Designed miniproteins, single chains, continued (4). Designs and how they scored, part 73

Each design is a single chain, and the fold is of that chain. pLDDT is the mean over its residues in the fold that is shown.

## One batch from the design tools (miniprotein)

Design m14520
Fold by ESMFold2-Fast:
Structure m14520 (fold): chain A 77 residues (1-77)
Amino acid sequence: SLERARNAALGFSIGAGIGGGSDEVMRNASTQAAEAALRGGTPEEVARKAYEGMLKAGGSPQAAEFARDGARIGAEQ
C-alpha cells in the first residue's frame, strides 16, 4: 500500500540520518526501498533494497545498516 511505502521511506530516512547519511545519498537510495514496499515486498526485501541502495549511492556501511533497520520497521506496519 501507499501507506506501507511511506512508512518504509520514513523509517529509511530516520535510520539513514542517525547513521550519518547525507540528504543527496538518502534521496537516491530511499526510492528503491519505497518501490519494493509498493510492489508488496517483504520487510526483509525492503530492508535489503534500502541497504543496497545506500551503498550504491555512496553511503557509509553504518548509514546503510541504520537505513536497512528503519526501512524494515516501517515496512512491518
Scores: mean pLDDT 74

Design m14521
Fold by ESMFold2-Fast:
Order: sequence, then structure tokens, then C-alpha cells
Structure m14521 (fold): chain A 81 residues (1-81)
Amino acid sequence: DKLTLDEIVERLRELFPTLPAEVQRMLLAFLRANGDIRAAAEELGISPATLSRTLRRHVGLDKPSLMVGLRELADLGLVPR
């Protein structure tokens, strides 16, 4: 079952404000790193494996879909850049 961009955006819009503050910071670091998991993990002081596992556990989206959805939310002003 494939998610559309609109479904990804709606899922993230509903989910983001419900996430722990630490996970929100992880998602924003991932967005700032333009989807580079290693760069985002280095900014956060954690391993890339920990970041990848945490994002998968809380969001359940693949990295490309997550990045596309987060950019759209930022463009809509719903998350900071």
C-alpha cells in the first residue's frame, strides 16, 4: 500500500505535535540536514542507527517520504525550518 504526498503530509501534520519534544527535535535536525541521517545524528550527538530507528518507530515512513513530507509542512509554516 503506497502513500500519496497528501497522505504523508496529513499523517505528519497530525503526528508531529503529539510526538515527544526529543523526537520533534530529531525530525527538525533531519529536515535541516536535507535527509542526511549522518549529519542530523552528528548535530544531535547520537548514532545514525539510533536516529534512524527512532524516526522509524515514531513515524513509520521511509526516509525519502519523511523528507518530502517535512519539507511540505515547513513550506506550509506548520513546522520550523
Scores: mean pLDDT 82

Design m14522
Fold by ESMFold2-Fast:
Structure m14522 (fold): chain A 85 residues (1-85)
Amino acid sequence: SAGEGAAGFAAGVALGARQKIPSLENMKKAAEQAKEGALRDGSPVAAEAAYQGALDMSIWAEKGDPEKAAQAGLEGARRAREAGS
């Protein structure tokens, strides 16, 4: 399902952020990929939820808080799953 796919990708990105991905560019790239994946599944609402979570994640990562970054990404993934179901 679109929500499940978007949630899985966003969760993977969030877990990567928890491991201190040092590049804000890589996080933004991952956010775009999560959105594109959800759009391919035909759910713009799930795509928007995953993208917003990834953006929130990148903000916390830029502030040097990988734990909050991971939490923001996982919350976006949860919303994407719910929206796409």
Scores: mean pLDDT 62

Design m14523
Fold by ESMFold2-Fast:
Structure m14523 (fold): chain A 91 residues (1-91)
Amino acid sequence: MKIELTVDTARGQAVGTFTADESGKYTVSLLAEGEPLVIKTQELKAGETLTVTLQASRSGPRRVSYTVSRVDSGNILLEKTAQMEFVLRLP
């Protein structure tokens, strides 16, 4: 199982990626303080990837929570919370 959370602070983006080891229905969610919840549910085959992107509306330090769960079993596969700083770089 491959699970990655990447933050591009200059672009104000958090990107969660999940690659399934087993076929099933999965939910991936990203929640940042002061931002709307980004959530995606999809049926995946083994080796397929589900990606969610959260775009920050403003600069500043934020808590970002990344959760991956399997819908058909009810199991939470991953729950991570990190303090991240979004710095929007002007051109």
Scores: mean pLDDT 73

Design m14524
Fold by ESMFold2-Fast:
Structure m14524 (fold): chain A 71 residues (1-71)
Amino acid sequence: LSQEEALALLRERLAEERDAARRAALHGVIKSLQTSKEAALAALRRGLASAERNGDTALAEWLRQLIEELE
């Protein structure tokens, strides 16, 4: 995806998201994406590593799917 397409996707996901942790992650990624797509992907990968360390399987799976959609 282009940076603009990724931004549109993330904004749509944020509008539909009800989970507080996922909403916080989406806000952070959108902010990083204003810098670059690479910064946004790096932020998502750090979030995924943290979720995996904490045993948050649901958040980790959601972050993996989002990374694949943005690449």
Scores: mean pLDDT 80

Design m14525
Fold by ESMFold2-Fast:
Structure m14525 (fold): chain A 73 residues (1-73)
Amino acid sequence: SEEELVLEAAKEAGMEVSVDEAGNTMVTGKLSGRTYSLGLLIAMLEAEEYASEEEKKELEAIRKIIEEKRAAE
C-alpha cells in the first residue's frame, strides 16, 4: 500500500517511527526534529511543501527511496 511504502522509505531514511495515544503512526525527522503523522507526511511528499531546508532534505531522501521502490515494481 501507499502507507506501507512511505513508512518503509522513512525507516530507510533513518527516521524514527512511533505510535501516538490514538494508535496513529507517527514519523520523526532527525534533521528537522519535526513529528509527522503518516497522512501529513504523504501529503507533504505529494505537494512538495517544506517549511525548512532540513524538512526538504529529509523528505527528498524519502521521495528518492520511494521512486526506487516503485521503479522495482
Scores: mean pLDDT 79

Design m14526
Fold by ESMFold2-Fast:
Structure m14526 (fold): chain A 95 residues (1-95)
Amino acid sequence: SLKKQASLLTGALLAAVGVAVDRGESANGLARMIFERVDELLAKTPGNKDLIGLALYAVEEGEFDTDQEVALEELRERLEELAKEYGIDAKKAVE
């Protein structure tokens, strides 16, 4: 099911963000790492609405500290623009 797969991928992304923070990565560094991962996946599967939806869900699911929130706000804005381009309802991506 897509919901089960979304939860697993969301958990993996949040775990990766957590590890990067634990290693003392800056907020800008975190945003860049997340952007590069999303961009790599989209480059291999252009227009993959599921990837954009899963990334939006991951950003919305977690509770983050102040430094993480700054990085995630920039990522969220970019993902919302991609969602508009590909016709994805960002508000529904969090379910």
Scores: mean pLDDT 54

Design m14527
Fold by ESMFold2-Fast:
Structure m14527 (fold): chain A 71 residues (1-71)
Amino acid sequence: DVEKLKAEAEELERRALRALGARDLATVDQSVAELKKIAEELKKKGAEEEAERILRVADGLQALRDAFAAS
């Protein structure tokens, strides 16, 4: 179900943002990995635009995580 995967991705996005604020990089890493998995499932279901949106979010979270780790 595409809508269920989209809702799960939104929850993971919120979890990752809270974890970034708390400097919990392990939780950010887990959330990014799960977002990428959801994007792959969405691509298999033909929801390519939704998958691309989620991948861009995951990439942005990864970039912020890497910046925090380098600081």
Scores: mean pLDDT 86

Design m14528
Fold by ESMFold2-Fast:
Structure m14528 (fold): chain A 70 residues (1-70)
Amino acid sequence: SSDGPIYDFFVLNRKAYVHYYKGNNTLAVSYIKILKKDYPKLIKAELKNAPKYDSQEAVDEFQELLDLAK
């Protein structure tokens, strides 16, 4: 659905960024791997929609985290 999973996605995504900004890429990647497994459609939506309410830099950081989570 479009309500509950969006909040859960946001919480996990925020945890990933907090660790990324602290230089803890291992923990950041662990949260991104959960997002890739459980919320793949929301990842695609975030990459498409983030430039509307956030900076291109934030979209680029999210893409970089996705690439690190291989």
Scores: mean pLDDT 74

Design m14529
Fold by ESMFold2-Fast:
Structure m14529 (fold): chain A 70 residues (1-70)
Amino acid sequence: SPEEKKRLELEWMKELLRLMADALSQAFARAQALGIRDRAKIMQIYDEENARAHEEIRRLQAELDRQLAA
């Protein structure tokens, strides 16, 4: 039903927000572990962790699409 689809989409949005927040935290942890103080390099690390988060988000999106199609 339309209501059930909206609930699944809401759950997906909550997971997306968690993954994005985790990417930021992991980027800072990685920069600290590597002793990186250069702002540009920290942003590059963030971009890499953000790219990994987007891969997981795409996987979850495909799973959501399968559930909505069923």
Scores: mean pLDDT 82

Design m14530
Fold by ESMFold2-Fast:
Structure m14530 (fold): chain A 65 residues (1-65)
Amino acid sequence: AKITVTGFGTVAYGVADRLRKEGYEVYVKPQRGTLKVEVEGKTIVAKPGETFDEIVKRVKELLKK
C-alpha cells in the first residue's frame, strides 16, 4: 500500500524512513503544521508530544489486514 506522510522536520522524515525500511512505499509531502499519515484513504493525525515510534505503531496497526 502507498503511504503518504504530510509534515515537516525530524519526526515526519523519521516516520517515513522507518516505514521505508520495513518495505513500504512512502511519499513525503512537506507541509508545516501537524503531522499526518495517510494509508488508502485512512488518516492518522499525530498527537501532541507523540514520538515517531508511537506514530509508526499506529500506522502499522492500521496496515494489518
Scores: mean pLDDT 77

Design m14531
Fold by ESMFold2-Fast:
Structure m14531 (fold): chain A 73 residues (1-73)
Amino acid sequence: SVDDIVDNTTRQLRTIADRMRQAQTVQQRVQVISQRSSVINSTRQGLRNQGMSPRQIQDVVNRLRRFFRRHVS
């Protein structure tokens, strides 16, 4: 379901945000950003497979990106 995809992505983003806070080098931060992008892209595909419109998908992704930013700060 959409809720399962969002919940799973949120859990993954918390772990990635923790890794970002622990990153000591530019290369480590780049790797964490790459992991975040991969998770977001997988989430987009999952939501598309559930029949969400591009606008609905972008709204969910924007919410998830804001969540990540708040948890890194």
Scores: mean pLDDT 88

Design m14532
Fold by ESMFold2-Fast:
Structure m14532 (fold): chain A 88 residues (1-88)
Amino acid sequence: KKATLTVDAATGEVTIEGDLSEEERKKLLDLGKLLALALKKLKTEEEIKRAAELFAKELKEKFDVKSIKVEIEITEDKTILTVSFELK
């Protein structure tokens, strides 16, 4: 099953899409909110990418992930992190 987590660092908004149980969705939302708080303190693209990589590793440990893809969009007005993953 596939899922996508989107974090807006500027607003702290976290959205989750995909075929997840209520428990999995809640855990991901909590992790995403923690990531959003961390991202608000970061200003450089390199720091944000490192935080995203650490988050991806933590997801692999907790959710038995088959594949994971991290995408980041940085502009003057927004920083959006999208994590797409597939569970076993």
Scores: mean pLDDT 77

Design m14533
Fold by ESMFold2-Fast:
Order: sequence, then C-alpha cells, then structure tokens
Structure m14533 (fold): chain A 118 residues (1-118)
Amino acid sequence: SEVDRLLEEALRLVEEMIELARKLKEKFPEYSEKLEEIIERLERAREHIERARRTRDVADLEKAAFELGEVVHLANEMYLESKDEEAKELLKRIAELAKRGAELVAEAARLLRAEAAA
C-alpha cells in the first residue's frame, strides 16, 4: 500500500540519520550528549513507525512525527552553535532527513485517517 511505502521510506531515513549521528559522535565527542539524545529520539521514532505499520494506529505516527520534529530542532541548534564545517554539513543533513521523515509520516497519517473515514 501507499502507507507501507511511505513508512518504509521513513524507516530508511531514520536508519541513515542514526548512522550519521553515530559518525558525528565518534568524530566530535564534545557533541556526545546532544547526539545521544538525537539517537534516542530516532530510535523512539523507529519504534512508533514499526508499530504503526502493524496496527495502522495514527497515534503512533503522531508520536513519530513529534520525535522527528525534536530531532530537526536539536540538529538545527547544534548547527548554529558548531564552528566545524564537517559537523555543520552532517547536522544539516540530519535536519533535512528528519524534516523529510516527518513529512512522510504526516502523509501516511493523512492516508490512514482518510481510509478510516471511508
């Protein structure tokens, strides 16, 4: 289904963000605490998306969108505070992927609401 396609794509973006955050944490230990928060939020987003795939529960997609929105906020704050160009590029990429993931999850929620109303 289109919902399954959107959620599968969102899960791929979450995995890419986790890998980028782990790479950032290894190269820039000074960002460890905030990057660990980003990773934890991404893992919660993944769990909510996986649950929504099984249950079709819009509430889990709303929780996933919230976690991804927080990742956008944290990555943008770190981008503004960072003086390292490599760190900035990786943080910008995480923010872009998190925004795209949130949009995919929101579209999946819209489609599930439309199916429930039919």
Scores: mean pLDDT 90

Design m14534
Fold by ESMFold2-Fast:
Structure m14534 (fold): chain A 58 residues (1-58)
Amino acid sequence: SKIEEVVDRVLRERGREHLREEALAFVEGLLNSGLIDESNVESAVLLFLDAEELAARR
């Protein structure tokens, strides 16, 4: 899907392809709850990655 293509591109650019399943679950959760639309998917992936990096440094 277009959403999966955006997620995969961002993760590849950041070297975080191992987080694909978690990133997709996060983005799809936001989309399904109406908190974001398709135009915000790239920003949502970047927010997810920032949160994951913060958590990993605890």
Scores: mean pLDDT 82

Design m14535
Fold by ESMFold2-Fast:
Structure m14535 (fold): chain A 60 residues (1-60)
Amino acid sequence: SEEEVQAELDRVRRRYLRDLEAAKKAGMSDEEIEQLRKRHAEELNEVAKKLRPDLKIVYP
């Protein structure tokens, strides 16, 4: 449902922000931080493909 999709998106976003904060505190390079951003984008894309039926041409 819409609430389940929103909960999953919030989970992915929260995980990314936590990982980003931890990476910065650990002194990771800009290149490593860019890899975290790419991973986040991949996770959002996977959620969109599997949990967001509105990204298909027709809603369920």
Scores: mean pLDDT 73

Design m14536
Fold by ESMFold2-Fast:
Structure m14536 (fold): chain A 92 residues (1-92)
Amino acid sequence: SEAEKKKLLSETLLKSAEVVAETLIKKHPEVKEEVEKLLEELKKNKDNVEKQKEVLEKLAKILEKYATEEEKKEIEEKIKEIAEETKKKGEE
């Protein structure tokens, strides 16, 4: 149960990061290399939630610098959907 919750959290964080990364790369190709390196670091640290949070914080700084308000809202909506799916899986 605890291990399953940790796995679901890790998977949710990865899916959220992928949504942010895909939107950033599509709209701001100049950040592609930096964002892809962060995604690789996140995937290598699947069992380390603290390291995943550090990578997500770096990704969030890139998002804040480059993303428009419309892009941020789109990302927020997609992340909310991922969070709701994770909540549903956690109830089963």
Scores: mean pLDDT 77

Design m14537
Fold by ESMFold2-Fast:
Order: sequence, then structure tokens, then C-alpha cells
Structure m14537 (fold): chain A 85 residues (1-85)
Amino acid sequence: MEIKIDKKITVDGKEFKVNCNCTEEDGIYNCNCTVDGEKVNCTVHKKSVEEAIEECLKLAKELAKQILEMEKIIEKLKDLKEEIK
């Protein structure tokens, strides 16, 4: 069985779009999620798609945090290049 899920998550006040595609085989859900174009894979041994989605969303939130940290680094680098007068 194949399930497609579109969700929004909020990390540090910024909203991220999460798209997940989950497949089920013998009670195992394998979900592939994207967070603003970045890919996250999640596999859970559950008969509940909701539990599989929750695990994928946890990984998506962690990736969103990494994206935000990278954006903060880029902003700091821009400040250094623009020479604050």
C-alpha cells in the first residue's frame, strides 16, 4: 500500500514543507520525506502509518534544524563580506 502525505512543520519559528511517500510491506512502513527539497528516509516496523509518519517527521525536524543552522552560518558570512560600517 502506498500513502502520500503533505505536512508543514515549524522549527525555530520557520515553516518547512514536508512531503512524504510511504510504502507498506508485511507491516513495515518505509517512508521517504523531503524537507524544502532535502531528502530524509525513515523505516519503521509498525502496522500504523501514523507511527511511520511521526518517525519521519522527527527526522524532518532534525534536518530542518540543520538547514536553519546552515542559513545562520551563511548570514554570518554575508555580514563579514558586507563589512558592517
Scores: mean pLDDT 72

Design m14538
Fold by ESMFold2-Fast:
Formats: structure tokens, sequence, C-alpha cells
Structure m14538 (fold): chain A 69 residues (1-69)
């Protein structure tokens, strides 16, 4: 389902944020968009992931996945 796939990709963004892996955060954020997540919220999750901000990445990734169609 789109929400399940977007949620799994969002978890990848959060893990990448904790590891400060910028390329991995970008990759999983793109997978969120491909899974039907909200692109603006996925971009915010990506930006937080790149900055290593785990809490913001989790917040935006969860909201993006929740709005997946």
Amino acid sequence: SPGSRASSAGAGVVIAAGEKDRKRAEHYAQLMVEAGADPELAQKARDAGIEGNVDEAAKYATEAARKAS
C-alpha cells in the first residue's frame, strides 16, 4: 500500500538522519515521493535528514506518509 511503502521509506530517512548520511537521506526521501507521500513534507523530511535532525525528520516523514494517496 502507498502509506506502508512511504512509512518504510520515511524510517530510512530517520535512520540516515541519525547516521548523518546525506546521500541515504536523499535516497529514502525520493522513495517516499515515489510511494505517493506528500512531496513538500517529504522534502522537509529530507532537509531535516541531511541536517541530522532526527526529531524533525521523524515528524515530517510521518506526516508525509500519512498524506500518501
Scores: mean pLDDT 82

Design m14539
Fold by ESMFold2-Fast:
Structure m14539 (fold): chain A 81 residues (1-81)
Amino acid sequence: SAELQEILELLREGDYEAARERLSKLLGVPVLDVALQSDNTVLVVVPEEHVDAAIERASKLPGVKSVERMSDNTVLITFDV
């Protein structure tokens, strides 16, 4: 989707704060950190108590291909872009 492509572009440009804010709004949970792992894969750090909610919400977003829990506070999101 255009929204997810804009987030990926912000990360490629190094605008981590803008990407973090947009992901936080999109997921409806606090996002503490975000990093681009590949062309369409993003690592997201979320408070431990919000991880399950983040995974569920991310999995339902248009343009998300897969979501994987990597640690107690880290989620890997792959975009279908």
Scores: mean pLDDT 84

Design m14540
Fold by ESMFold2-Fast:
Structure m14540 (fold): chain A 91 residues (1-91)
Amino acid sequence: MEPKAAPELDKEKLREFKEVFEEALRLVREAEAAKAAGDEETFRELHRRALELVERMRELLGEGGTEELLEKLAGLETEEELLKLLEEQIE
């Protein structure tokens, strides 16, 4: 059993994190599609919204948990890999 010496990450917050993260991935995909289509304005707006969701994710989990996840996510390119990593935290 895991020792509860420190406050555990709330599993409800982890589920909210997953939902916000999935939304952020959708916005990133739409932003990339807009950029590929030459729509720089839409790309900038969607990218800004994705960054706002990343900030919300940091607020939900706190810096320690979220920064480690975000650092791993920076090395991944697919939504499936990102979601799998996140699901491992939730179980």
Scores: mean pLDDT 64

Design m14541
Fold by ESMFold2-Fast:
Structure m14541 (fold): chain A 59 residues (1-59)
Amino acid sequence: MAEDIGKAAAELLKKGEATPEGVQRAVEMVKELYGEEAAKKALEAALAGLSPEQAAAVE
């Protein structure tokens, strides 16, 4: 579930219709709703789905 949110946010960024800040906000929302472990999985899923340049922009 949480990893799906991270992956979806990364896909939007890859399409050029989302901002890196938007991806960070999505991960923060996962942390608020599902906790720290879920947020870590969401962030890792997002970074794995991004190009190295885009991953650096998200941080």
Scores: mean pLDDT 75

Design m14542
Fold by ESMFold2-Fast:
Structure m14542 (fold): chain A 63 residues (1-63)
Amino acid sequence: SMMKEKEYQEIVKINKEAAEKAREEWAKLPEQPTEEERVARSEEIGLKVTREVNKKIEELEKK
């Protein structure tokens, strides 16, 4: 297999782990959130997950 395929598989793994983390963060919402609370939480989770994914991809590229 080519190096690019191996790198792609590592990125897929990082994305799967990020998706699982996002699900855990969503589970922390109150039982009946307002639309404003849902939007704010969605933005918070999105930023947190994106930051962690980017950091892991940068570490992978440095190897």
Scores: mean pLDDT 73

Design m14543
Fold by ESMFold2-Fast:
Structure m14543 (fold): chain A 120 residues (1-120)
Amino acid sequence: DEVKRYLDLAAEYVRKGEYEKAIEYFLKAIQLLIEEGKFTVDHLPLIAEILSLLYELQGNKEKAKEYKKKAEEAEKVLSKEIKPELGPLYKLLSELYELQGKYEKAEEYRELAKKAGLKE
């Protein structure tokens, strides 16, 4: 619930164009997830993809490329199973891709969020 609150705040700051704060709250959500013992290695590709998109929106091309590479490398070694705990990250990804005008990817992640048990 508190993890979801920080992820919702990250999404709100993305919508406001305040990408520095969006990154801050996203990292707080991940830190809390680790502290609560709910972090799994299956979060890694999604976390790296979200950070890549957030840094791209911020204009930090160097970090955007770094995290894009990390996401691609993580996807090669990890299962692409839809897990309920990944739902909030799928939702945030759908909002980030929509903001970039990548509507097909936004719809894909919105559907994954619904399959992971997220409503709306």
Scores: mean pLDDT 81

Design m14544
Fold by ESMFold2-Fast:
Order: sequence, then C-alpha cells, then structure tokens
Structure m14544 (fold): chain A 86 residues (1-86)
Amino acid sequence: MAEEYEKKADEYEKRGQFFLAQAYRYLANGIKAYEKGDYETAIRYLEKAINIFKRLADMGDPEAKKILEEAQKYLEEARKNLEKAR
C-alpha cells in the first residue's frame, strides 16, 4: 500500500539512504496515481521506481527483488487499464 512505502521512504531518508528513499517515494507516488485512475502518471512513477529497485536487486538485495516484482505487477495493471480506457 502507498502509505507503507511512503513510511519506508521517510525511514531510509533519515538513515541517509537517499537512493533507496527515492525509490520508495516513486513507488508510493505510482501506487497513489494508480488508485486515483491516473494510469499515465502511475506508469511514469512506477518505471522510475523499477529502474532503481532493479539495480538494487542486481546487487543482491532480496527485499528489493520482492518490491521489484510488486512494482512490475502495478505497472502491468496500469498499462492494461490505460489500454482499456482508450
């Protein structure tokens, strides 16, 4: 849920982990846009989040890999909903 990822972003920022904080902020904003039916905005934020989490997963972060899979599911659903709305 968007609120959980926003809290994670705030925690990582307080720890000085700005790259990870930004990834969670993009994910939270993407999910919020998706929930509002703004699929174009959702896709943009989710793609930014996926780019960062993919790099973290490639470096061996198992949590990043799980979050990457979740972000990819939101991205695919946003794309499907945008297609149906057109």
Scores: mean pLDDT 83

Design m14545
Fold by ESMFold2-Fast:
Structure m14545 (fold): chain A 55 residues (1-55)
Amino acid sequence: SEGQLKAEAIGREVGKLDLSPEEAYTLARQKSKEAGLSEEDADIAGLLAALEVIM
């Protein structure tokens, strides 16, 4: 869905920052919610951001 694609983009972008996985998760969720995405899409963004920081 369009929401999922936006969530993935937000997650990858936040995941590039020098943050802890927990900080990346929280920030990506916040940005997704501010962008009007659903709770589920915001969670996807957070999980992707946290994973990206580790990799």
Scores: mean pLDDT 85

Design m14546
Fold by ESMFold2-Fast:
Structure m14546 (fold): chain A 75 residues (1-75)
Amino acid sequence: SSLEQQLTDAEQQLSAIEQAVASGGDAALLKLQLVDLDIQLGVLSIQAAVEQNHAALDQIDQLEQRVKAIEQQLS
């Protein structure tokens, strides 16, 4: 599904950000990328809720928790 593909893309984007943080990347740039991803996940969460897709909601919650963990590391 399109939602499944968007979640796969978001997961890959987050994994790339996590690797960049671990490699000592530019914290200011990475913070902006995390904000963009957080907005994207919020939109996907609304879509998943409208579709009553509980599996997608669980996956989005896990991705949001990972975003928050990285935001704390960059603070």
Scores: mean pLDDT 88

Design m14547
Fold by ESMFold2-Fast:
Structure m14547 (fold): chain A 82 residues (1-82)
Amino acid sequence: MLEEEIERLREEHRQVLERVRQLAAQGRYDEAAQLLEQAIQRYERLLQLLVPVLGEDSPLVALLREIIEELRQRLEEVRAAA
């Protein structure tokens, strides 16, 4: 079950990055930035809920932190390109 959630999270992350890439390629940097900001907020809220339940050493918690950091870096890149 946890592995299914991890795979789902990885797939959702991949879909978000693909959509961001498509928007940026079209010069729609404001929309790309908004999508990234929404994804970051959603994953940060999920992280706050999961840490007390699963603990800091959970693979799902570790993956969420990696995803949030990658999305933050992409947001800076998109904003710089606008």
Scores: mean pLDDT 84

Design m14548
Fold by ESMFold2-Fast:
Structure m14548 (fold): chain A 73 residues (1-73)
Amino acid sequence: TGMDKEGRYMKDMPDDKAREMVEDLLSVSKDLREKNAKLAEKSLAEGKVTPEFLKAREELEKEIEKNREKRNK
């Protein structure tokens, strides 16, 4: 488990969700994942949340939830 502050920054989410992300990573496009990470880092560097980041995050979250639901069934 990741209790490291820096590790948490990379995950940008709670431990449970980070584990889900890892499991869903193989199903979710690496391109989508990487795009979201880059936009998140840009927002952090600027000290503000950009609209582009919010959009990318929404897309990523939807893909993750869809995959999780399929795995549950």
Scores: mean pLDDT 64

Design m14549
Fold by ESMFold2-Fast:
Structure m14549 (fold): chain A 92 residues (1-92)
Amino acid sequence: SAEAERQKRLDRLLDRAFALMTEILDENLDNRQQLRQIGESLLAEADRMGVEKARRYVEEALALLEQGGPLSEVVELLREAVRAIMDAKRAG
């Protein structure tokens, strides 16, 4: 069903968000190319899924990360993106 397919896509989006958070929390900042690729994939998928809140939070998190902003705020923005994705899963 369309709903089951949407849930699978939201699960993949959630996995990508957690992957980015894990790399940042592990302070794997030397691999900026990989972080950018994960972030770009996450943004593209959130946009395709129409999860606008998640897209916005990820976009803000990546901008802050690229500007050398505080990692605690980057992680908080990504946690809000995760929350938005989980809300979308609950809504159906």
Scores: mean pLDDT 79

Design m14550
Fold by ESMFold2-Fast:
Structure m14550 (fold): chain A 97 residues (1-97)
Amino acid sequence: STKELFEKYVSEEEKKRFDEVYDKMLNEGYRPDFSKSTEKLTIEDAFKAVYYVAYKNNLDLSEEEIIHYALILLTATKGKASFDDLVVMAAEIMGLL
């Protein structure tokens, strides 16, 4: 399940960072400008953002859907974003905004 993937692969420290940005997105309309990002992303970073957003929205995604969203996330960011900000683009890509 997506909940098990979230619990296994997203640390408590990463969850806290994602919670801060996700809350700011929901309450303040926060949208990062990814065009100015210099931090290089890994595919594992993209997977963590997808797991987090799926978990927060009670979505049980297939393996194929998880891979699909992670690849779109990497493409949309051009492989560069603040790790914490990834949850905003993941939410947009997953149709939750």
Scores: mean pLDDT 87

Design m14551
Fold by ESMFold2-Fast:
Structure m14551 (fold): chain A 79 residues (1-79)
Amino acid sequence: SVEEKLKQLEELVEQLEQLVKENKPKSEILQVAKQMEEVLTELGETETLSPEEEKRLKEIVKRAQEILKEYLEKEEKKK
């Protein structure tokens, strides 16, 4: 269901944020990012979203993008 997939994405975003804050290995961060991509692909191909569900998805994606930007900035400083 859409609700189940959105909840899974929210849990993955929270996990991604924790990994970045704790400076976990790139491999762990990429694994979570891959899982998010798989869920997003399934949601996009198989489901029709309500306006409320679309808004929630956009908020999740925006948060994930902000977290990944922070991660990339931290990695650049390590070089």
Scores: mean pLDDT 79

Design m14552
Fold by ESMFold2-Fast:
Order: C-alpha cells, then sequence, then structure tokens
Structure m14552 (fold): chain A 74 residues (1-74)
C-alpha cells in the first residue's frame, strides 16, 4: 500500500468513528445506510485501527478496510 493512501485511510477511519460518536451523542440511532454503530462496535474498531496504525501490516489494513465498510454512509 502506498504511504499516502495508507494515511488517507487511517484519517478517514478516525473521522468515521468520530462521526458515529457525535451522532450517538446527538441521539441519532439510525441512518439510511445502516445507522449509528454502538459503543462496543466503536471500541472493537478503535482497537483494530490502533493495531493497524502501530504495525503498518498490509493484512491488518485490509481487514480494517473490510471492517469499516459503509461507516462513512451516515
Amino acid sequence: MEEEEWQKLLEKYRADLAAHRAARAAGVTSGPHGGVITKDEEKVRRRALAIAEATGDPEALEQLRIGFEGLDKL
């Protein structure tokens, strides 16, 4: 994976999690594309993101991409 693409994906995933957290705080629980993730689902994804960021493992990054599919569709 290109370093520029890698950084963009990590920033996107951080933003997606922040958007879901803000939506939950505002009382939004459902959206047209699957709704807002739970606190537990956010915790799992934050851990996966932290591991991928710390290791830079391409396989971990691919699993992260799969796990974050559709989260930007709030």
Scores: mean pLDDT 73

Design m14553
Fold by ESMFold2-Fast:
Structure m14553 (fold): chain A 94 residues (1-94)
Amino acid sequence: SKALEEERRELARELAFELLESTTIALLEKNGVKESIIKKVEEIFEKIRELEKNPNPEDQREAERLWNKVSELHDLLIKGAEVKEIEKKIEEML
């Protein structure tokens, strides 16, 4: 029972992250953000995946910080924020 709950939470988290990445990249492309900047965002998502593989608290905290930043970026994109504000948010994650 408890193991199945943990497995379901992990699956839900993985699917939520994949959806966040695909939607964020699609919105950046739709808003005319430069490919070089979009590539940096893709690298941030990859960095989160790498950090989450490490069980140490420092890497887990950094992964959570970056996840929160990409979620904030996604919210700005949904709200139709100006390209300059979007680019500034991306800089904050680098």
Scores: mean pLDDT 84

Design m14554
Fold by ESMFold2-Fast:
Parts: sequence; C-alpha cells; structure tokens
Structure m14554 (fold): chain A 67 residues (1-67)
Amino acid sequence: KKEELIRTLKATEEAARAGDLDAVTQNLIKAISLGADIEKVNRIAQAVGEGRFDEAVRLAEEMRKEV
C-alpha cells in the first residue's frame, strides 16, 4: 500500500511536469483509493485546474514525503 501510493504520487508529479491534466486526474483518483489525504489531493487538483502545474508538482512531492 505505502509503496503503491508513493509510486502513484511520483506518477502524479511526472504527469504534472508534462502538463497532462488527464494523467494527473487519473493518478489523483488512484491516490485517494490508496488512502491519500483528500484535502491535499484537492489542493493539487485546484493547482492543476488553475494551470499552476509547477505548484501541483511541489504539492505532490510534499505529499509523497509525508507517506
């Protein structure tokens, strides 16, 4: 579970770096299913929705550090 969540958050970071909104969304949904903090996921989703992909990367990195 923990390793899978870390991998999913790394995939979220990579998708955000690429500006791939669909990939970010899919990985965030998976992260929630793996027990990720919904409030933190919402912050990443908001950053991506506002076109702030660099901020989304930082938020995902911070969340991964806390796993």
Scores: mean pLDDT 83

Design m14555
Fold by ESMFold2-Fast:
Structure m14555 (fold): chain A 77 residues (1-77)
Amino acid sequence: DDSVYLAVQLYQEAIELAKIPSQAALAQAKAKLAQGDEIFDRMLATAAVPESLVREYQELKAQAEAAIAATEAALAA
């Protein structure tokens, strides 16, 4: 299912965008994270997904969220 790889790509894009210390890049990172979350949630609701793949998405989501939070904190300081 193409959605499986699209969610991974979106989380990876969010992580890379979150490395850029700018409000515009941070907004784009948040948008990519939200898109990845929507696909991941839909995938879990409508398809049987291997547990290893669920863990990979959860780890990428956590990395993206942490990177966004770190950049938000840095920009607020």
Scores: mean pLDDT 82

